# Designs tried in a protein design run: designed miniproteins, single chains, continued (4). Part 90

Each design is a single chain, and the fold is of that chain. pLDDT is the mean over its residues in the fold that is shown.

## One batch from the design tools (miniprotein)

Design m15118
Fold by ESMFold2-Fast:
Structure m15118 (fold): chain A 110 residues (1-110)
Amino acid sequence: MQAVKRALSADGRVEFSLAVDKEVEVGEDLTIGLAARNLGPEPVTVKAKIYVDGKLIAEGEVTIDPGETRLVATATVKAEKPGKYKVIGEATDSDGNTVTLEVEVEVKEK
């Protein structure tokens, strides 16, 4: 089952979505995506970073036209050890607004 966290930028102009598999087994690939949707009338540039347990694993930058949704950063990591892991997405828009999204992922023993 996929976990999705959403948040709006402080000005309500951009909606951010962090999506990740909520549960995976050891040896499976965990795919993480951070997307942004421009709700404003002007193009916006978004920078995003994805962290797993405090380690930066992916970053990206895209320009998003009004009404468009773009994948800003994505990562695929192999689930090597069982446990609970924190996935953090940080997104910054061209106006300097930063949004932080957090999801916990459970890696189960096979």
Scores: mean pLDDT 81

Design m15119
Fold by ESMFold2-Fast:
Structure m15119 (fold): chain A 85 residues (1-85)
Amino acid sequence: GYVTIVLTAEGEGEAAKAAESGLGGFAHAFETGIEGAEAKVEKVSETKFRLTVTVPEKYAELALKGAKELAKKLEELGAKATVEE
């Protein structure tokens, strides 16, 4: 089976830029590095972005851990970030 993970990040100025580039980089890394992975980044607004990553179950823990680590890094930069499984 597959697991879908959603990371939503919101911020202003540098935090918004970090969210956009961070989510995009994560999506690219998973789409190119993991066979069967699908990733998309949606611009919800000028300050809010959503990453949706769908991975085979055997990679779910890796994807979830990575998403949580990215969320913490974005929060350090002043963004609000949430991870849902």
Scores: mean pLDDT 86

Design m15120
Fold by ESMFold2-Fast:
Structure m15120 (fold): chain A 57 residues (1-57)
Amino acid sequence: SSMLEQQIRERAEKLTAGAVASRAEQGVTLDDAQIEAIRQKVLESLKAFEAEEQAAK
């Protein structure tokens, strides 16, 4: 689906925002580089999950 990549990116953004908010509640401020590193890891994990789901048919 052409929409799948967009859905994965949207989910990664939500999960990254949640992680940043949780850290802020604990008194920890993340810089832009740390936020981007989290985003990349989340995106990689979501893409790996989708590939595994496709293979498990």
Scores: mean pLDDT 79

Design m15121
Fold by ESMFold2-Fast:
Structure m15121 (fold): chain A 69 residues (1-69)
Amino acid sequence: SRKEAREAAEAIKAGDEAGAVEAIVRAGATPSGALRGLDLIEEGAPAREVAEAAGISVGTASTIINGTK
């Protein structure tokens, strides 16, 4: 849901990488998918690539990325 996406964005902004991974997993990713997605977010990848790698929706990935700005 969008709540977990916002929680992931807050964790990323706080430098809490473990919290970010946990929030992305709660948004629908596997743990390995969440780690790949987080790496792609840190590299500045577009939402569709993050979504595909993490196994989450493009809307969820976009909410996370935009929340980190």
Scores: mean pLDDT 83

Design m15122
Fold by ESMFold2-Fast:
Structure m15122 (fold): chain A 61 residues (1-61)
Amino acid sequence: SEAERALAEAKARIDAVAAAHPGDRATVFQAAVREAAEFEARFPGDRAGLKELADYVEGLL
């Protein structure tokens, strides 16, 4: 779906930030917050998608 593709793209951007800033959990968390806000704006009420993104980020931190 469009939401699944958007989640994959958001995860890829967060992965790139994590790779560029190894060990900098604050920078990774800030990137995740921005991606979550953008996802929520595009897919209002998709709580499952937001949870998937949050769970993914928790695994990176």
Scores: mean pLDDT 86

Design m15123
Fold by ESMFold2-Fast:
Structure m15123 (fold): chain A 72 residues (1-72)
Amino acid sequence: MGGLSDFLFGVGSKARAQGDLNPEVRDLLLQASDYFNEAGYNFLDPSKLDEGYQNRDKGLELLGQAMDKLEK
């Protein structure tokens, strides 16, 4: 639990710190954070592990898009 929360908090903190530099990247990171939070909630329910993995994968895709825009 701590590892995922620490990771999400770190990503959110970095997104806020860089928000004024690239609002589009910040928006993508906020969307990714929403999916990761949903996945974290799903992982607390053993019957929703599949939904958790699907939401995690969507979050990772959005995070990848944000990182791609940062590399440009």
Scores: mean pLDDT 71

Design m15124
Fold by ESMFold2-Fast:
Structure m15124 (fold): chain A 56 residues (1-56)
Amino acid sequence: SKIEQLLNSPNKKDRLSAFIPLAGLGSQAIEPLRKLLTDPYPSVRTAARRVIAQIE
C-alpha cells in the first residue's frame, strides 16, 4: 500500500506524509503509528503521539 511505502521511506518527509492517510484509518492506524513513536526524528515522534491521542 502507499501508506506502507511512505512508512518505510528513508525520507522524513515521506514518513510525515503517512500521517494524513493514517488519521483517516481511525483505530486501524494505531499499530503503524506505534512504529512512528520510535522514529529517529523528534518531530515525527511528537506527531505520532498527537494522532494516537486524536484516535483514542
Scores: mean pLDDT 77

Design m15125
Fold by ESMFold2-Fast:
Structure m15125 (fold): chain A 93 residues (1-93)
Amino acid sequence: SHMKEKQELAKKAWEEAQKTQPTPEGMYVMEENPVLKEAIEKGEVLGDPEENAKRGAETLSRLAEARQAAKAKVQPLVDDLQAAFQKAQQLKS
């Protein structure tokens, strides 16, 4: 098809997604890649449309879990910073 270039970009994005670690930077790179998101939604990631749909759903599920884990890791640091800020404000009174 005339969309072979788009399919090749989607395939590369798919391979990159599988290697991406659940870090804020990695998650940002995934969100900045519209070709990957569109390919998953349309099942264009691999050559077999039926297999594409299945693997797309599995990848989205895994990415959601990875995003939740990354948020859980960062949240305690945010909470610690907020607690330290509150304590500093109390010391100024």
Scores: mean pLDDT 55

Design m15126
Fold by ESMFold2-Fast:
Structure m15126 (fold): chain A 71 residues (1-71)
Amino acid sequence: KKEEEENKKKAKEILENTIPEELRKEILKLVKEGKYEEAYKLLTKHSVESGEGSVEEIEYMLEIFKEEAEK
């Protein structure tokens, strides 16, 4: 459980420090609209361009955006 929480915390730190605010707003909007595939595409593109994030980390980031969209 703690290992999972640490991985999620690390994904959140990468998201906050690496993903620009404008991109975060766009991804959050897509998630709120249920456009999860488009949101995942943007996260994957950013990850490839920045050299940051694995497939698993991108999936954790998408879960964080889903959680934020429910608030």
Scores: mean pLDDT 74

Design m15127
Fold by ESMFold2-Fast:
Structure m15127 (fold): chain A 55 residues (1-55)
Amino acid sequence: MKTIETELFEITYYNTDPKNPKVEIKDKETGEVTTDMEEALERSAEIMREEIEKQ
């Protein structure tokens, strides 16, 4: 298990099965958790855009 913290997300990588590595991404703003990397990247782009718009 390896956890990487960013300003917007907490990313946890699970190596429980080398054939099916699991990634858990927690959104620190909403508390929402996703295991889909593509979906998480899309959400990251949306959140970053909203933060820029907030300025």
Scores: mean pLDDT 66

Design m15128
Fold by ESMFold2-Fast:
Structure m15128 (fold): chain A 95 residues (1-95)
Amino acid sequence: SPLQEKLREAVELTQQVIDLIKNNSPLSKIQEQLNKLLEKSYEIIQLLLKEGRTDDATQLYVLTLSIIDRWNRNDLDGLLDTLESFRDYLLSLIS
């Protein structure tokens, strides 16, 4: 399904952002991949809402806001923790 494909893509994008942070990549590269992840997250939220999965959409939205907050605070350690929780949540939605 389109939802399952986007969930798998979001897991891979999340792992790419985690790897960039762990490898001390330039902030510009982290931001570029993070923006792609955020766009994919919003697409998934819309698909979850369309399927009536409001609780899943809300939880994903809260995690997405936490990612944005940690990035804006320049808290890369907190961002890593949040991204790992985000990845684990996405994996829980893959059937």
Scores: mean pLDDT 91

Design m15129
Fold by ESMFold2-Fast:
Structure m15129 (fold): chain A 88 residues (1-88)
Amino acid sequence: MKEVEELEKRAIELAEKVLPLADPETQEKLQRLLEVLRQTRDPKTRAAITYGLAEKVAEIAERAGDKELAEEARKVAEEARKLYEELS
């Protein structure tokens, strides 16, 4: 679905921006989520993973003091959650 692809793209871009701000353990966790997302074809599951990824990005950005990045990540998470519920 085009909507899932667009949210996924936004979440990936935000994850790449926050990755240098995270500790090594969190970086590995984010990279693992990105890999699972790349291997997942089911739109509903992709929306769920995108939600989890965006939430994690928001947590890291908030801890790093990047409020704008945190807000954008939370918006992506909310959109992904809504899409997941609509696909249920």
Scores: mean pLDDT 82

Design m15130
Fold by ESMFold2-Fast:
Structure m15130 (fold): chain A 83 residues (1-83)
Amino acid sequence: KSALDVLIEALRRAGAKEFAEVLERKKKGEEVTLDDFINAYKSITPEQRERAREELEADPVLGKEALELFEQFEKFLSKVGNL
């Protein structure tokens, strides 16, 4: 439904379960630390990252918005996670 929902589903289909769970917790208003996000992001393999992007690009309704959201998370976490 939302771009965040589309991103969470794409990540789950790609097998990036830890990052999908962290985003789902944040969506529900649960307290999620920066370290939780960094650790979950670091658990994503290059193969899972590419599959998630493919899933997002295939979504005709919110795929572009969800991909932009994913790219924003990646840029933020790379900067603050010393990656």
Scores: mean pLDDT 81

Design m15131
Fold by ESMFold2-Fast:
Structure m15131 (fold): chain A 80 residues (1-80)
Amino acid sequence: SMEEALKALAAKQDPAELAALAEAARADLAARKDELAPEVAARLEALLAEIAAKARAGDREGAAAALVELLKLQAEAARA
């Protein structure tokens, strides 16, 4: 499943790389903020910040859980 694949991907990344990827995604999101509803953009940004923070703390499971939640929100936003 997508959730399992993402959890495995997050666990595979070292914490510094996962944090860097989350920060890069936040920058990309900020650049595309006008393409998204403000509420959706704010929630995605908060989840990306949580992923980066948990990854830096060495909480791989927490980072993976936040990543799954992020992708569920992106999927829902894409459906509209």
Scores: mean pLDDT 74

Design m15132
Fold by ESMFold2-Fast:
Structure m15132 (fold): chain A 80 residues (1-80)
Amino acid sequence: MEELLERVKKALDLLLESVPPERRETVREAAREILETVKEVLDRYGEEEARDLARRQIEVLADRFGLPEELKKRLLELIR
């Protein structure tokens, strides 16, 4: 349980570091919302549902900010 949240946080931190400084506020806000939602799903439905949601949300966020495919794969591997 704790490990999944730490992995999601690491993926979001890496995503945040990978965007230009001018986009950092928007990404930080989105990352916070994702982390809170994943935590709620984890508490209510368990690790499998929370992992699926985290993976989907990180993929959408990576695509939204135009991250390289190589980096996107690394983010998804962190929450495997």
Scores: mean pLDDT 81

Design m15133
Fold by ESMFold2-Fast:
Structure m15133 (fold): chain A 110 residues (1-110)
Amino acid sequence: SVEEILEKMKELVEETVKKLLESTDIEEAIEILKEFGEKVVELAKEAVEKATEEDIPKILKAMSEIHGKVLEAVNTLEEKLNSDEKAKLREVFEEIKKKLGELVEELEKK
């Protein structure tokens, strides 16, 4: 169900935020964020494909909350990073944001 997918997305976000905040170097943080991106985009695609009109507001809310929580974790990590490291981490984050945004556009056209 869509509800089960949204629960999996919430669990993935909580796990990812914890791993990001516990990461000790930029390479580890990038790997964590890339793995998160692959998994969250897959779950979001499944949610969009299964969505009825009634599910749309729930999915949009979940995607907004996911973006906010991951952005907060990225911002916290950036406080410890130099300009080059910040740019690398932000590039991965923005790519994930772009892919999720494309799925939001698909959902809104239903």
Scores: mean pLDDT 86

Design m15134
Fold by ESMFold2-Fast:
Structure m15134 (fold): chain A 91 residues (1-91)
Amino acid sequence: MKTPKQAAVQTVVDLVARELLKRGYPEEKVEEFRAEVNKIIDETDLSDPEQVEKFIEKVRELLLKHGVSEEFADRVVESIRDALKLVDRLL
């Protein structure tokens, strides 16, 4: 069962995957990235600030490993932080 924070982060990941496909990244690599991030989401307590910071660092590293630019990776990290803050505000 997905928590609201896990669902919010997964929505950001889905939007990022769509943008990568639009930018011409191979479908196989985008799905590999999505699967890896979803696994990390399932293993992370997104209510623990220390685990959130480690999660964000892992996602950024994973994006860079898959050839995504640092500028794009930083925007993804910011989007994840904003999504988590929005869930905290609504709940």
Scores: mean pLDDT 81

Design m15135
Fold by ESMFold2-Fast:
Structure m15135 (fold): chain A 91 residues (1-91)
Amino acid sequence: ELDEIVERLKALSPEERIKVAKEVTDPLEMEALHRVGVEETRENLEKAKPELKKRYPHLTDEQIDQLMEDIVRAFEEIYRAIIKLDKERKK
Protein backbone atom coordinates (compact mmCIF):
# COMPACT_ATOMS: atom_id res chain seq x y z
CA GLU A 1 0.00 0.00 0.00
CA LEU A 2 1.91 2.99 -1.35
CA ASP A 3 -0.23 5.63 0.38
CA GLU A 4 0.20 3.91 3.78
CA ILE A 5 3.98 3.83 3.34
CA VAL A 6 4.01 7.51 2.26
CA GLU A 7 2.00 8.49 5.37
CA ARG A 8 4.35 6.51 7.62
CA LEU A 9 7.43 8.13 6.04
CA LYS A 10 5.94 11.62 6.45
CA ALA A 11 5.62 10.93 10.20
CA LEU A 12 9.38 10.32 10.43
CA SER A 13 12.06 12.98 10.90
CA PRO A 14 14.37 13.70 7.93
CA GLU A 15 17.15 11.80 9.74
CA GLU A 16 14.93 8.72 10.18
CA ARG A 17 13.93 8.85 6.49
CA ILE A 18 17.62 8.86 5.50
CA LYS A 19 18.11 5.80 7.73
CA VAL A 20 15.19 4.03 6.00
CA ALA A 21 16.55 5.02 2.56
CA LYS A 22 19.91 3.37 3.35
CA GLU A 23 18.17 0.08 4.27
CA VAL A 24 15.25 -0.02 1.82
CA THR A 25 15.28 -2.75 -0.83
CA ASP A 26 11.55 -2.89 -1.65
CA PRO A 27 10.62 -0.98 -4.87
CA LEU A 28 7.35 0.18 -3.30
CA GLU A 29 9.20 1.76 -0.35
CA MET A 30 11.64 3.41 -2.79
CA GLU A 31 8.68 4.86 -4.72
CA ALA A 32 7.19 6.13 -1.43
CA LEU A 33 10.49 7.83 -0.49
CA HIS A 34 10.58 9.43 -3.96
CA ARG A 35 7.01 10.75 -3.55
CA VAL A 36 7.76 12.20 -0.08
CA GLY A 37 10.91 13.88 -1.41
CA VAL A 38 9.06 15.47 -4.35
CA GLU A 39 6.20 16.65 -2.11
CA GLU A 40 8.62 18.22 0.41
CA THR A 41 10.41 19.96 -2.47
CA ARG A 42 7.11 21.45 -3.66
CA GLU A 43 6.19 22.57 -0.11
CA ASN A 44 9.62 24.16 0.40
CA LEU A 45 9.32 26.02 -2.92
CA GLU A 46 5.90 27.39 -1.91
CA LYS A 47 7.46 28.67 1.33
CA ALA A 48 10.36 30.15 -0.69
CA LYS A 49 8.09 31.83 -3.28
CA PRO A 50 8.56 35.36 -1.76
CA GLU A 51 12.37 34.96 -2.02
CA LEU A 52 12.04 33.73 -5.61
CA LYS A 53 10.02 36.86 -6.43
CA LYS A 54 12.78 39.01 -4.89
CA ARG A 55 15.48 37.17 -6.87
CA TYR A 56 13.51 37.38 -10.14
CA PRO A 57 11.59 40.68 -9.89
CA HIS A 58 11.30 40.88 -13.70
CA LEU A 59 9.19 37.68 -13.83
CA THR A 60 5.38 37.64 -13.56
CA ASP A 61 3.59 35.53 -10.93
CA GLU A 62 2.66 33.09 -13.72
CA GLN A 63 6.32 32.77 -14.74
CA ILE A 64 7.38 32.23 -11.11
CA ASP A 65 4.76 29.46 -10.78
CA GLN A 66 6.08 27.89 -14.00
CA LEU A 67 9.66 28.09 -12.69
CA MET A 68 8.60 26.32 -9.48
CA GLU A 69 6.90 23.57 -11.52
CA ASP A 70 10.04 23.20 -13.69
CA ILE A 71 12.16 22.83 -10.53
CA VAL A 72 9.81 20.16 -9.12
CA ARG A 73 9.89 18.30 -12.46
CA ALA A 74 13.71 18.40 -12.48
CA PHE A 75 13.81 16.91 -8.97
CA GLU A 76 11.33 14.19 -10.05
CA GLU A 77 13.68 13.29 -12.94
CA ILE A 78 16.70 13.22 -10.59
CA TYR A 79 14.87 10.97 -8.10
CA ARG A 80 13.76 8.63 -10.91
CA ALA A 81 17.37 8.42 -12.16
CA ILE A 82 18.63 7.55 -8.65
CA ILE A 83 16.04 4.76 -8.34
CA LYS A 84 17.07 3.34 -11.74
CA LEU A 85 20.76 3.40 -10.78
CA ASP A 86 20.00 1.63 -7.50
CA LYS A 87 18.06 -1.09 -9.33
CA GLU A 88 20.96 -1.54 -11.79
CA ARG A 89 23.41 -1.92 -8.90
CA LYS A 90 21.28 -4.62 -7.24
CA LYS A 91 20.97 -6.61 -10.48
Scores: mean pLDDT 71

Design m15136
Fold by ESMFold2-Fast:
Structure m15136 (fold): chain A 86 residues (1-86)
Amino acid sequence: SDLREAIEALRKHFEAALKNGHMEAVDEAESAKLAAALAPLAALAEEAVAEVLPEAEAAEPTLENRKELLRRTFEIFLERAEAALA
């Protein structure tokens, strides 16, 4: 499934970013492919962002706070995406 492959690729990029303490650069073409494959889940991504937005607006704009908010947004997105694919 293209969606499951895209979710797995996104998960690997995210795990690498957390492990290395920085976001790894992804090729522009690869990023476009992932975005296109994940398009059916765009609404779930928007919902995840909306859930963390008030806390993101209240947080100090530090790298650590941004990583933590991104991690939680991604966790919410993954839970919803996996539920939608079940």
Scores: mean pLDDT 70

Design m15137
Fold by ESMFold2-Fast:
Parts: sequence; C-alpha cells; structure tokens
Structure m15137 (fold): chain A 74 residues (1-74)
Amino acid sequence: SLEEALKRHQERAKEIYEEIAPRLSEEEREKLEKMMEALLNQDFEKYAEVYESLSEAERQRLLTLELEIYQRRA
C-alpha cells in the first residue's frame, strides 16, 4: 500500500539521517527532523513550509540526501 511504502521510505530516510547527522549542524538536524515528522504525519503542506525555510545550501544538502536514498534503493 502507499501508506506502507511511505513508512518504509521514512524508515530508510531515518537510517540515512542517523548516518549523516554527525556531519550536520545542530540547526540543520533540527530542520531535517521537523521535515521527517511532517512526512510521517503526511502533512505535505508543513513539509513544504519547513523546506522553504531552509537556506539554499541546506536545500542542496537535503537534495543530496534524497538522491542517496534513491540510489541505495536502486
């Protein structure tokens, strides 16, 4: 189901997050955690709001993380 697929995706995202968290600033970690919570709640509007609050550098880092999740899945 879509719900199960989404939860699995979030679980993998958490694993990637744990691996890279030591490399992120405290502020970056807090923002990423808020985005993860929004995804878990299927609150895409809140997810977008947090994403737009990110700096361009932070958004590029997030994009890299998303790509890594996709690559590990492929």
Scores: mean pLDDT 71

Design m15138
Fold by ESMFold2-Fast:
Structure m15138 (fold): chain A 100 residues (1-100)
Amino acid sequence: AMERIKEVVREMAEKVLAMLKEELPDEPDLVEVVELQVERLLKALETLSPEEALELIRAYVEELKEFAKEYIKDPKKLEELLKVLDEALERVEALAREAL
């Protein structure tokens, strides 16, 4: 379960970072902050149960949604990014339930 949860988080991160690099080409420092946050999240997941991982991932997804709302000015791109986050969270929730 945890390896699949980590895979979902990595896939989510790759999509989000690609979108952020496209939408914020003049803000490489902001993109780097998100990259570092993702690396720290993945490292934390190594010691957590699937239930604890789900709670941490939910908290981080909400933080990323607020970040996206602040910095992404194109409403269509914002909607696409929020959808990526929601779909990733749904996949993590399903995997965490299977682990119980």
Scores: mean pLDDT 84

Design m15139
Fold by ESMFold2-Fast:
Structure m15139 (fold): chain A 93 residues (1-93)
Amino acid sequence: MQEEIDTAMAVLLLSVARLAIRKKTATPEEVRALAERAAGLLSDPALAEAVRAAGETVARLVEEGRYEEAAEKLDAVIDAIVANDAEAAAAVA
């Protein structure tokens, strides 16, 4: 129950990051901060660590100006969180 609400909030935080990336307004620091906050809401430690690692990869792509690839990888992270699939989230990193 609370875990489902926390998971939904994690998805919302990453969806905000995705929108900012697609608008090319996101900074790498904002992406890292939102990924860290999202990871902190996840009850599965393996999924939380995978989301942090994926957040670093997405932030690096934003830093390189690769916004489309960053958004696609963040979409994959969001899908992995919804599926509760730590391996799928880790594959994004």
Scores: mean pLDDT 85

Design m15140
Fold by ESMFold2-Fast:
Structure m15140 (fold): chain A 77 residues (1-77)
Amino acid sequence: MTEEAKRNALILYLSEKGYSKDEINAFLERLDQLPEEEREAILEKYDAEFSKWVSELLTEAVDKAIERNKKRVEEEK
């Protein structure tokens, strides 16, 4: 995975976590000021967290769909 791909994953992850565009941009500007090795290490950490988050989102979406269906069935009797 390229640095560009890791950055895009980070932006999407932070946006979904509720960070504003201004907060994300400030974080990215600070990230760009770090040495390349430290920047890559941080991006790799967030890439791993993004992968976990995507897996959790898929599980949560299924669980929410089940719960929503269960509520409809219970309300319909």
Scores: mean pLDDT 72

Design m15141
Fold by ESMFold2-Fast:
Structure m15141 (fold): chain A 85 residues (1-85)
Amino acid sequence: GSKARQIMLDTLTKENPTINGFLIPEELRELLIKALKANVPDSELSKLVTRIGDLVVLYRSGVLSPEEYKERLEEIKKELEKLIK
């Protein structure tokens, strides 16, 4: 709905946008803003934002190696790019 999109837009347009208190990677931020401007459903955007937040938490807590983090980040980027088309 409109509230979910407004919350996401507000978050992404901040100088230092965060999910769960951690900075959103700049390349994902740019793709998320592009997705908000496209006809991507709120439900799909919310799922991806949650996955990004979970990924950052797992990486910062030491559960994921830098290599595993990069692999999962690339998967999310590819899914965002596919939805934006």
Scores: mean pLDDT 74

Design m15142
Fold by ESMFold2-Fast:
Structure m15142 (fold): chain A 77 residues (1-77)
Amino acid sequence: MSDAEKKAATLAKLDAAKAKILKENKDNPEVQAYVNREVRLTKDAIAREEDVERAVLLADVHMITIEGEVIVAEKQK
């Protein structure tokens, strides 16, 4: 219910999405490196964002982008 709890929930969703992608791409080290890096950068951006609603939206937009890039990379392998 607090702003900190909302940010924590958003970070937990991002971690869950990352874990799912890593599990589905365990044999693809390039995808693993990409997802680990992009999730870290997204978390850093969320930590710097003062507006909780903007932090949630930022996480959602970045997650959609990361998932899209993974799908494209997987189809090319």
Scores: mean pLDDT 79

Design m15143
Fold by ESMFold2-Fast:
Structure m15143 (fold): chain A 60 residues (1-60)
Amino acid sequence: AQVDAYVQLAQSIGLEHAKRQAVKDLKALPEPIDEAAAQDILESSDVVDFKRRLQKVLDA
């Protein structure tokens, strides 16, 4: 998953939609993210915070 694709989704459709899509996709990976990482993404306050949280999860 590319962080920029989710940022573009947040800007075009909306932040809440992009958060749900990112969490859904990241939970479907062979090495799924844990519930704490999913909750951290869902609690992002704006697109900049969302991008930062996604990047942190994907860089781990």
Scores: mean pLDDT 81

Design m15144
Fold by ESMFold2-Fast:
Structure m15144 (fold): chain A 69 residues (1-69)
Amino acid sequence: KEEVIKTALAMTKAILDGDVEKAREYAEKFVELHPELKPLVDKAIEAMEKGDKETAINYVAEALRKALA
């Protein structure tokens, strides 16, 4: 639980910083913890790559919400 929250926060920071490589590293870690949430995590990275940081962060938040349910 704590690890997935920490990973989601780190991924969000990387997205805000525009650090695509770090965002992808944390996305991989998130998927290792919750493989079933890969589609949401992939959408977050896709949004970030398109420059849509708001949409990317919203997908990370949705993935974290589902991971904690």
Scores: mean pLDDT 85

Design m15145
Fold by ESMFold2-Fast:
Structure m15145 (fold): chain A 83 residues (1-83)
Amino acid sequence: PLQPLVDEADRLAREGLRLLREGVRTGDANLIAQGAELIREAVRRYRELADFYAGLGRNDLAAEFLAKAEELEREAEELLAEF
């Protein structure tokens, strides 16, 4: 089952966005750096999941995980642009 891998990617994404939002709100460069690192790891894991499902011919699931990675990157970029 891939659910533990999905759950971990989702956890990293939520934690990364939380830290990034807090860092932007408080002007804390260390929190921004920590949040960005977790977001990069979550994006990497979502792309690995997308590649795995594409290899299985599950283009529907591959597209879903690729969309999650792209949405997460977009959210992070928008938050950083407001800082």
Scores: mean pLDDT 88

Design m15146
Fold by ESMFold2-Fast:
Structure m15146 (fold): chain A 81 residues (1-81)
Amino acid sequence: SKVERLREILRRTLEAVKRGDEEELEKSIRELQELLPNLSEEELRTVASDEEALRGLLTLAEAGFSIEELEEMIKELARRS
């Protein structure tokens, strides 16, 4: 599922940040940019109720990875929850 894919990408992105792996970080950020706008309303509701996924997204935002699409998805999740 796309929600499971989101969790996988988030875990991988956070691990890349910890390791300073710039190449892996760039790849996982691109995957997030592609995935987030393609989530359905049902998938967004699932993510909104997923504490791990929301914490991962918030952690990336706090670390300065404020992608415009990521911000819009976070706002949309907050509105639909």
Scores: mean pLDDT 68

Design m15147
Fold by ESMFold2-Fast:
Structure m15147 (fold): chain A 98 residues (1-98)
Amino acid sequence: EVLKKALEKIGEIAQKLAEIMRNADKLTPEQIKAEVDKLVEELKAFIDSIEDPELKKRVANRAIGVFEVMAHEARRRGLDVLAEYMEEAAKKFEEILK
């Protein structure tokens, strides 16, 4: 159940990141940062609530992968500011693995 909820949560975050990417031309850099920071805070709070240390690491690794893949896609589309914020987000999740 916890793993299923974690995968669903990560899927929701990925969908919201894709929506930010689609609307990036309509948003200021400050608004993009606020939206990305909100998603990072939400996902970090979820990961911090996971009691199983191995599951916590697995979910953190999945989160890193999602932000890295989305950052690459943002750069491919010329959305460098969004890509930088997502790359910074990935680094925040890497700290959970240490």
Scores: mean pLDDT 85

Design m15148
Fold by ESMFold2-Fast:
Structure m15148 (fold): chain A 64 residues (1-64)
Amino acid sequence: AEARAISEEARRLAAELAKKHGVTVRQDAQGNLSPEATKLAQEIVRRSRPLHDRLAAVMAAEAA
């Protein structure tokens, strides 16, 4: 239950950051993402890392 709640929080955070920044994902002719899309992806990873760490700890505790 707690693990699911943390996972849902991470998904909500990603959606909110995408909405807040209004990023349109665009690729150039070489398939590279725009600088804005790359920065958004990196920010989502940084902001969700503590949630992923907490999720792993909760899952380990619940499995024991």
Scores: mean pLDDT 67

Design m15149
Fold by ESMFold2-Fast:
Structure m15149 (fold): chain A 75 residues (1-75)
Amino acid sequence: SMAELEALRPFARALLASYGLDATDEALVDRLARFLLEQMRRRGLPLEELLKDPEFRAELTALMQELAAEQAARA
């Protein structure tokens, strides 16, 4: 739901900032928040447990590399 997506936006901003990405870019924030929501639903895990999962962390790293490339291409 949109309410679930909105609840994840602060987490998405914090993760973007931790990877050196533009946390004020609403398109990047939306992309990451949707990814987090999809992963929570796919794995049946709450966010705090998801962040401990090594397979999730690998997929997160891959997405962050993709978002970094998209950010660089727009600069």
Scores: mean pLDDT 83

Design m15150
Fold by ESMFold2-Fast:
Structure m15150 (fold): chain A 78 residues (1-78)
Amino acid sequence: SEAVERALEEARTIHESIERRLAKGASLQQEIGTVQRIIALLDEEIAKRASDEEVTAALQAKRGLYQEKLAELQALLG
């Protein structure tokens, strides 16, 4: 759906911003904290919007990308 495609594009843009900040010396731990907060907020919205299939699908797709990004950032900590 267009909503899923838009959500994935928004997540990719934010991922690029995280990578640019890290390249310029941003705190890896702070960026991990930011991604964890985004995932928590997405979980709350998914629960709130459970009856809205299109919105829930878009939020779940976005959550999946942030989970992948969280794993990537955590791996960088060693």
Scores: mean pLDDT 85

Design m15151
Fold by ESMFold2-Fast:
Structure m15151 (fold): chain A 62 residues (1-62)
Amino acid sequence: MKEKILEEVRDRAIEISKKIDDIIELMQEFNKLMSDTLKKHPELDGREVGKVVLEAYMEMKK
């Protein structure tokens, strides 16, 4: 279950990365994604969610 939630977060982070070119706006949208995810799933570690978002971004910029 945790893996499925993180996979969905990764997919959403990829979509955000595709739509937004400005780094500041991108960071704001990522912060919103992380905040929304942790609000719905408080059992998740914020650092782990943040790592998934960052890995998705790094993958997309390559």
Scores: mean pLDDT 80

Design m15152
Fold by ESMFold2-Fast:
Structure m15152 (fold): chain A 78 residues (1-78)
Amino acid sequence: MEEEELRRKIEEIRRRTRLLSGAALGVEHIRAAVTVVSAKRSGEEVDPDKAFAEAEERGRRLSREIEEEGEREISELL
């Protein structure tokens, strides 16, 4: 494998990983917002602070998993 080709593949994986990792937190916050709004409209009791705190935790876990997968892909190139 050429060094330039290897570097380009690593940069591509890193860019994809950053995009997906950042999106994961945003998606979880949107899901929490939808859940809170839906529960309030249906008269169900919901704690928005708890819902968003749990979404933050899920988003962080998902981001970590995405980062670990990206590192694994890079390791397979080395």
Scores: mean pLDDT 81

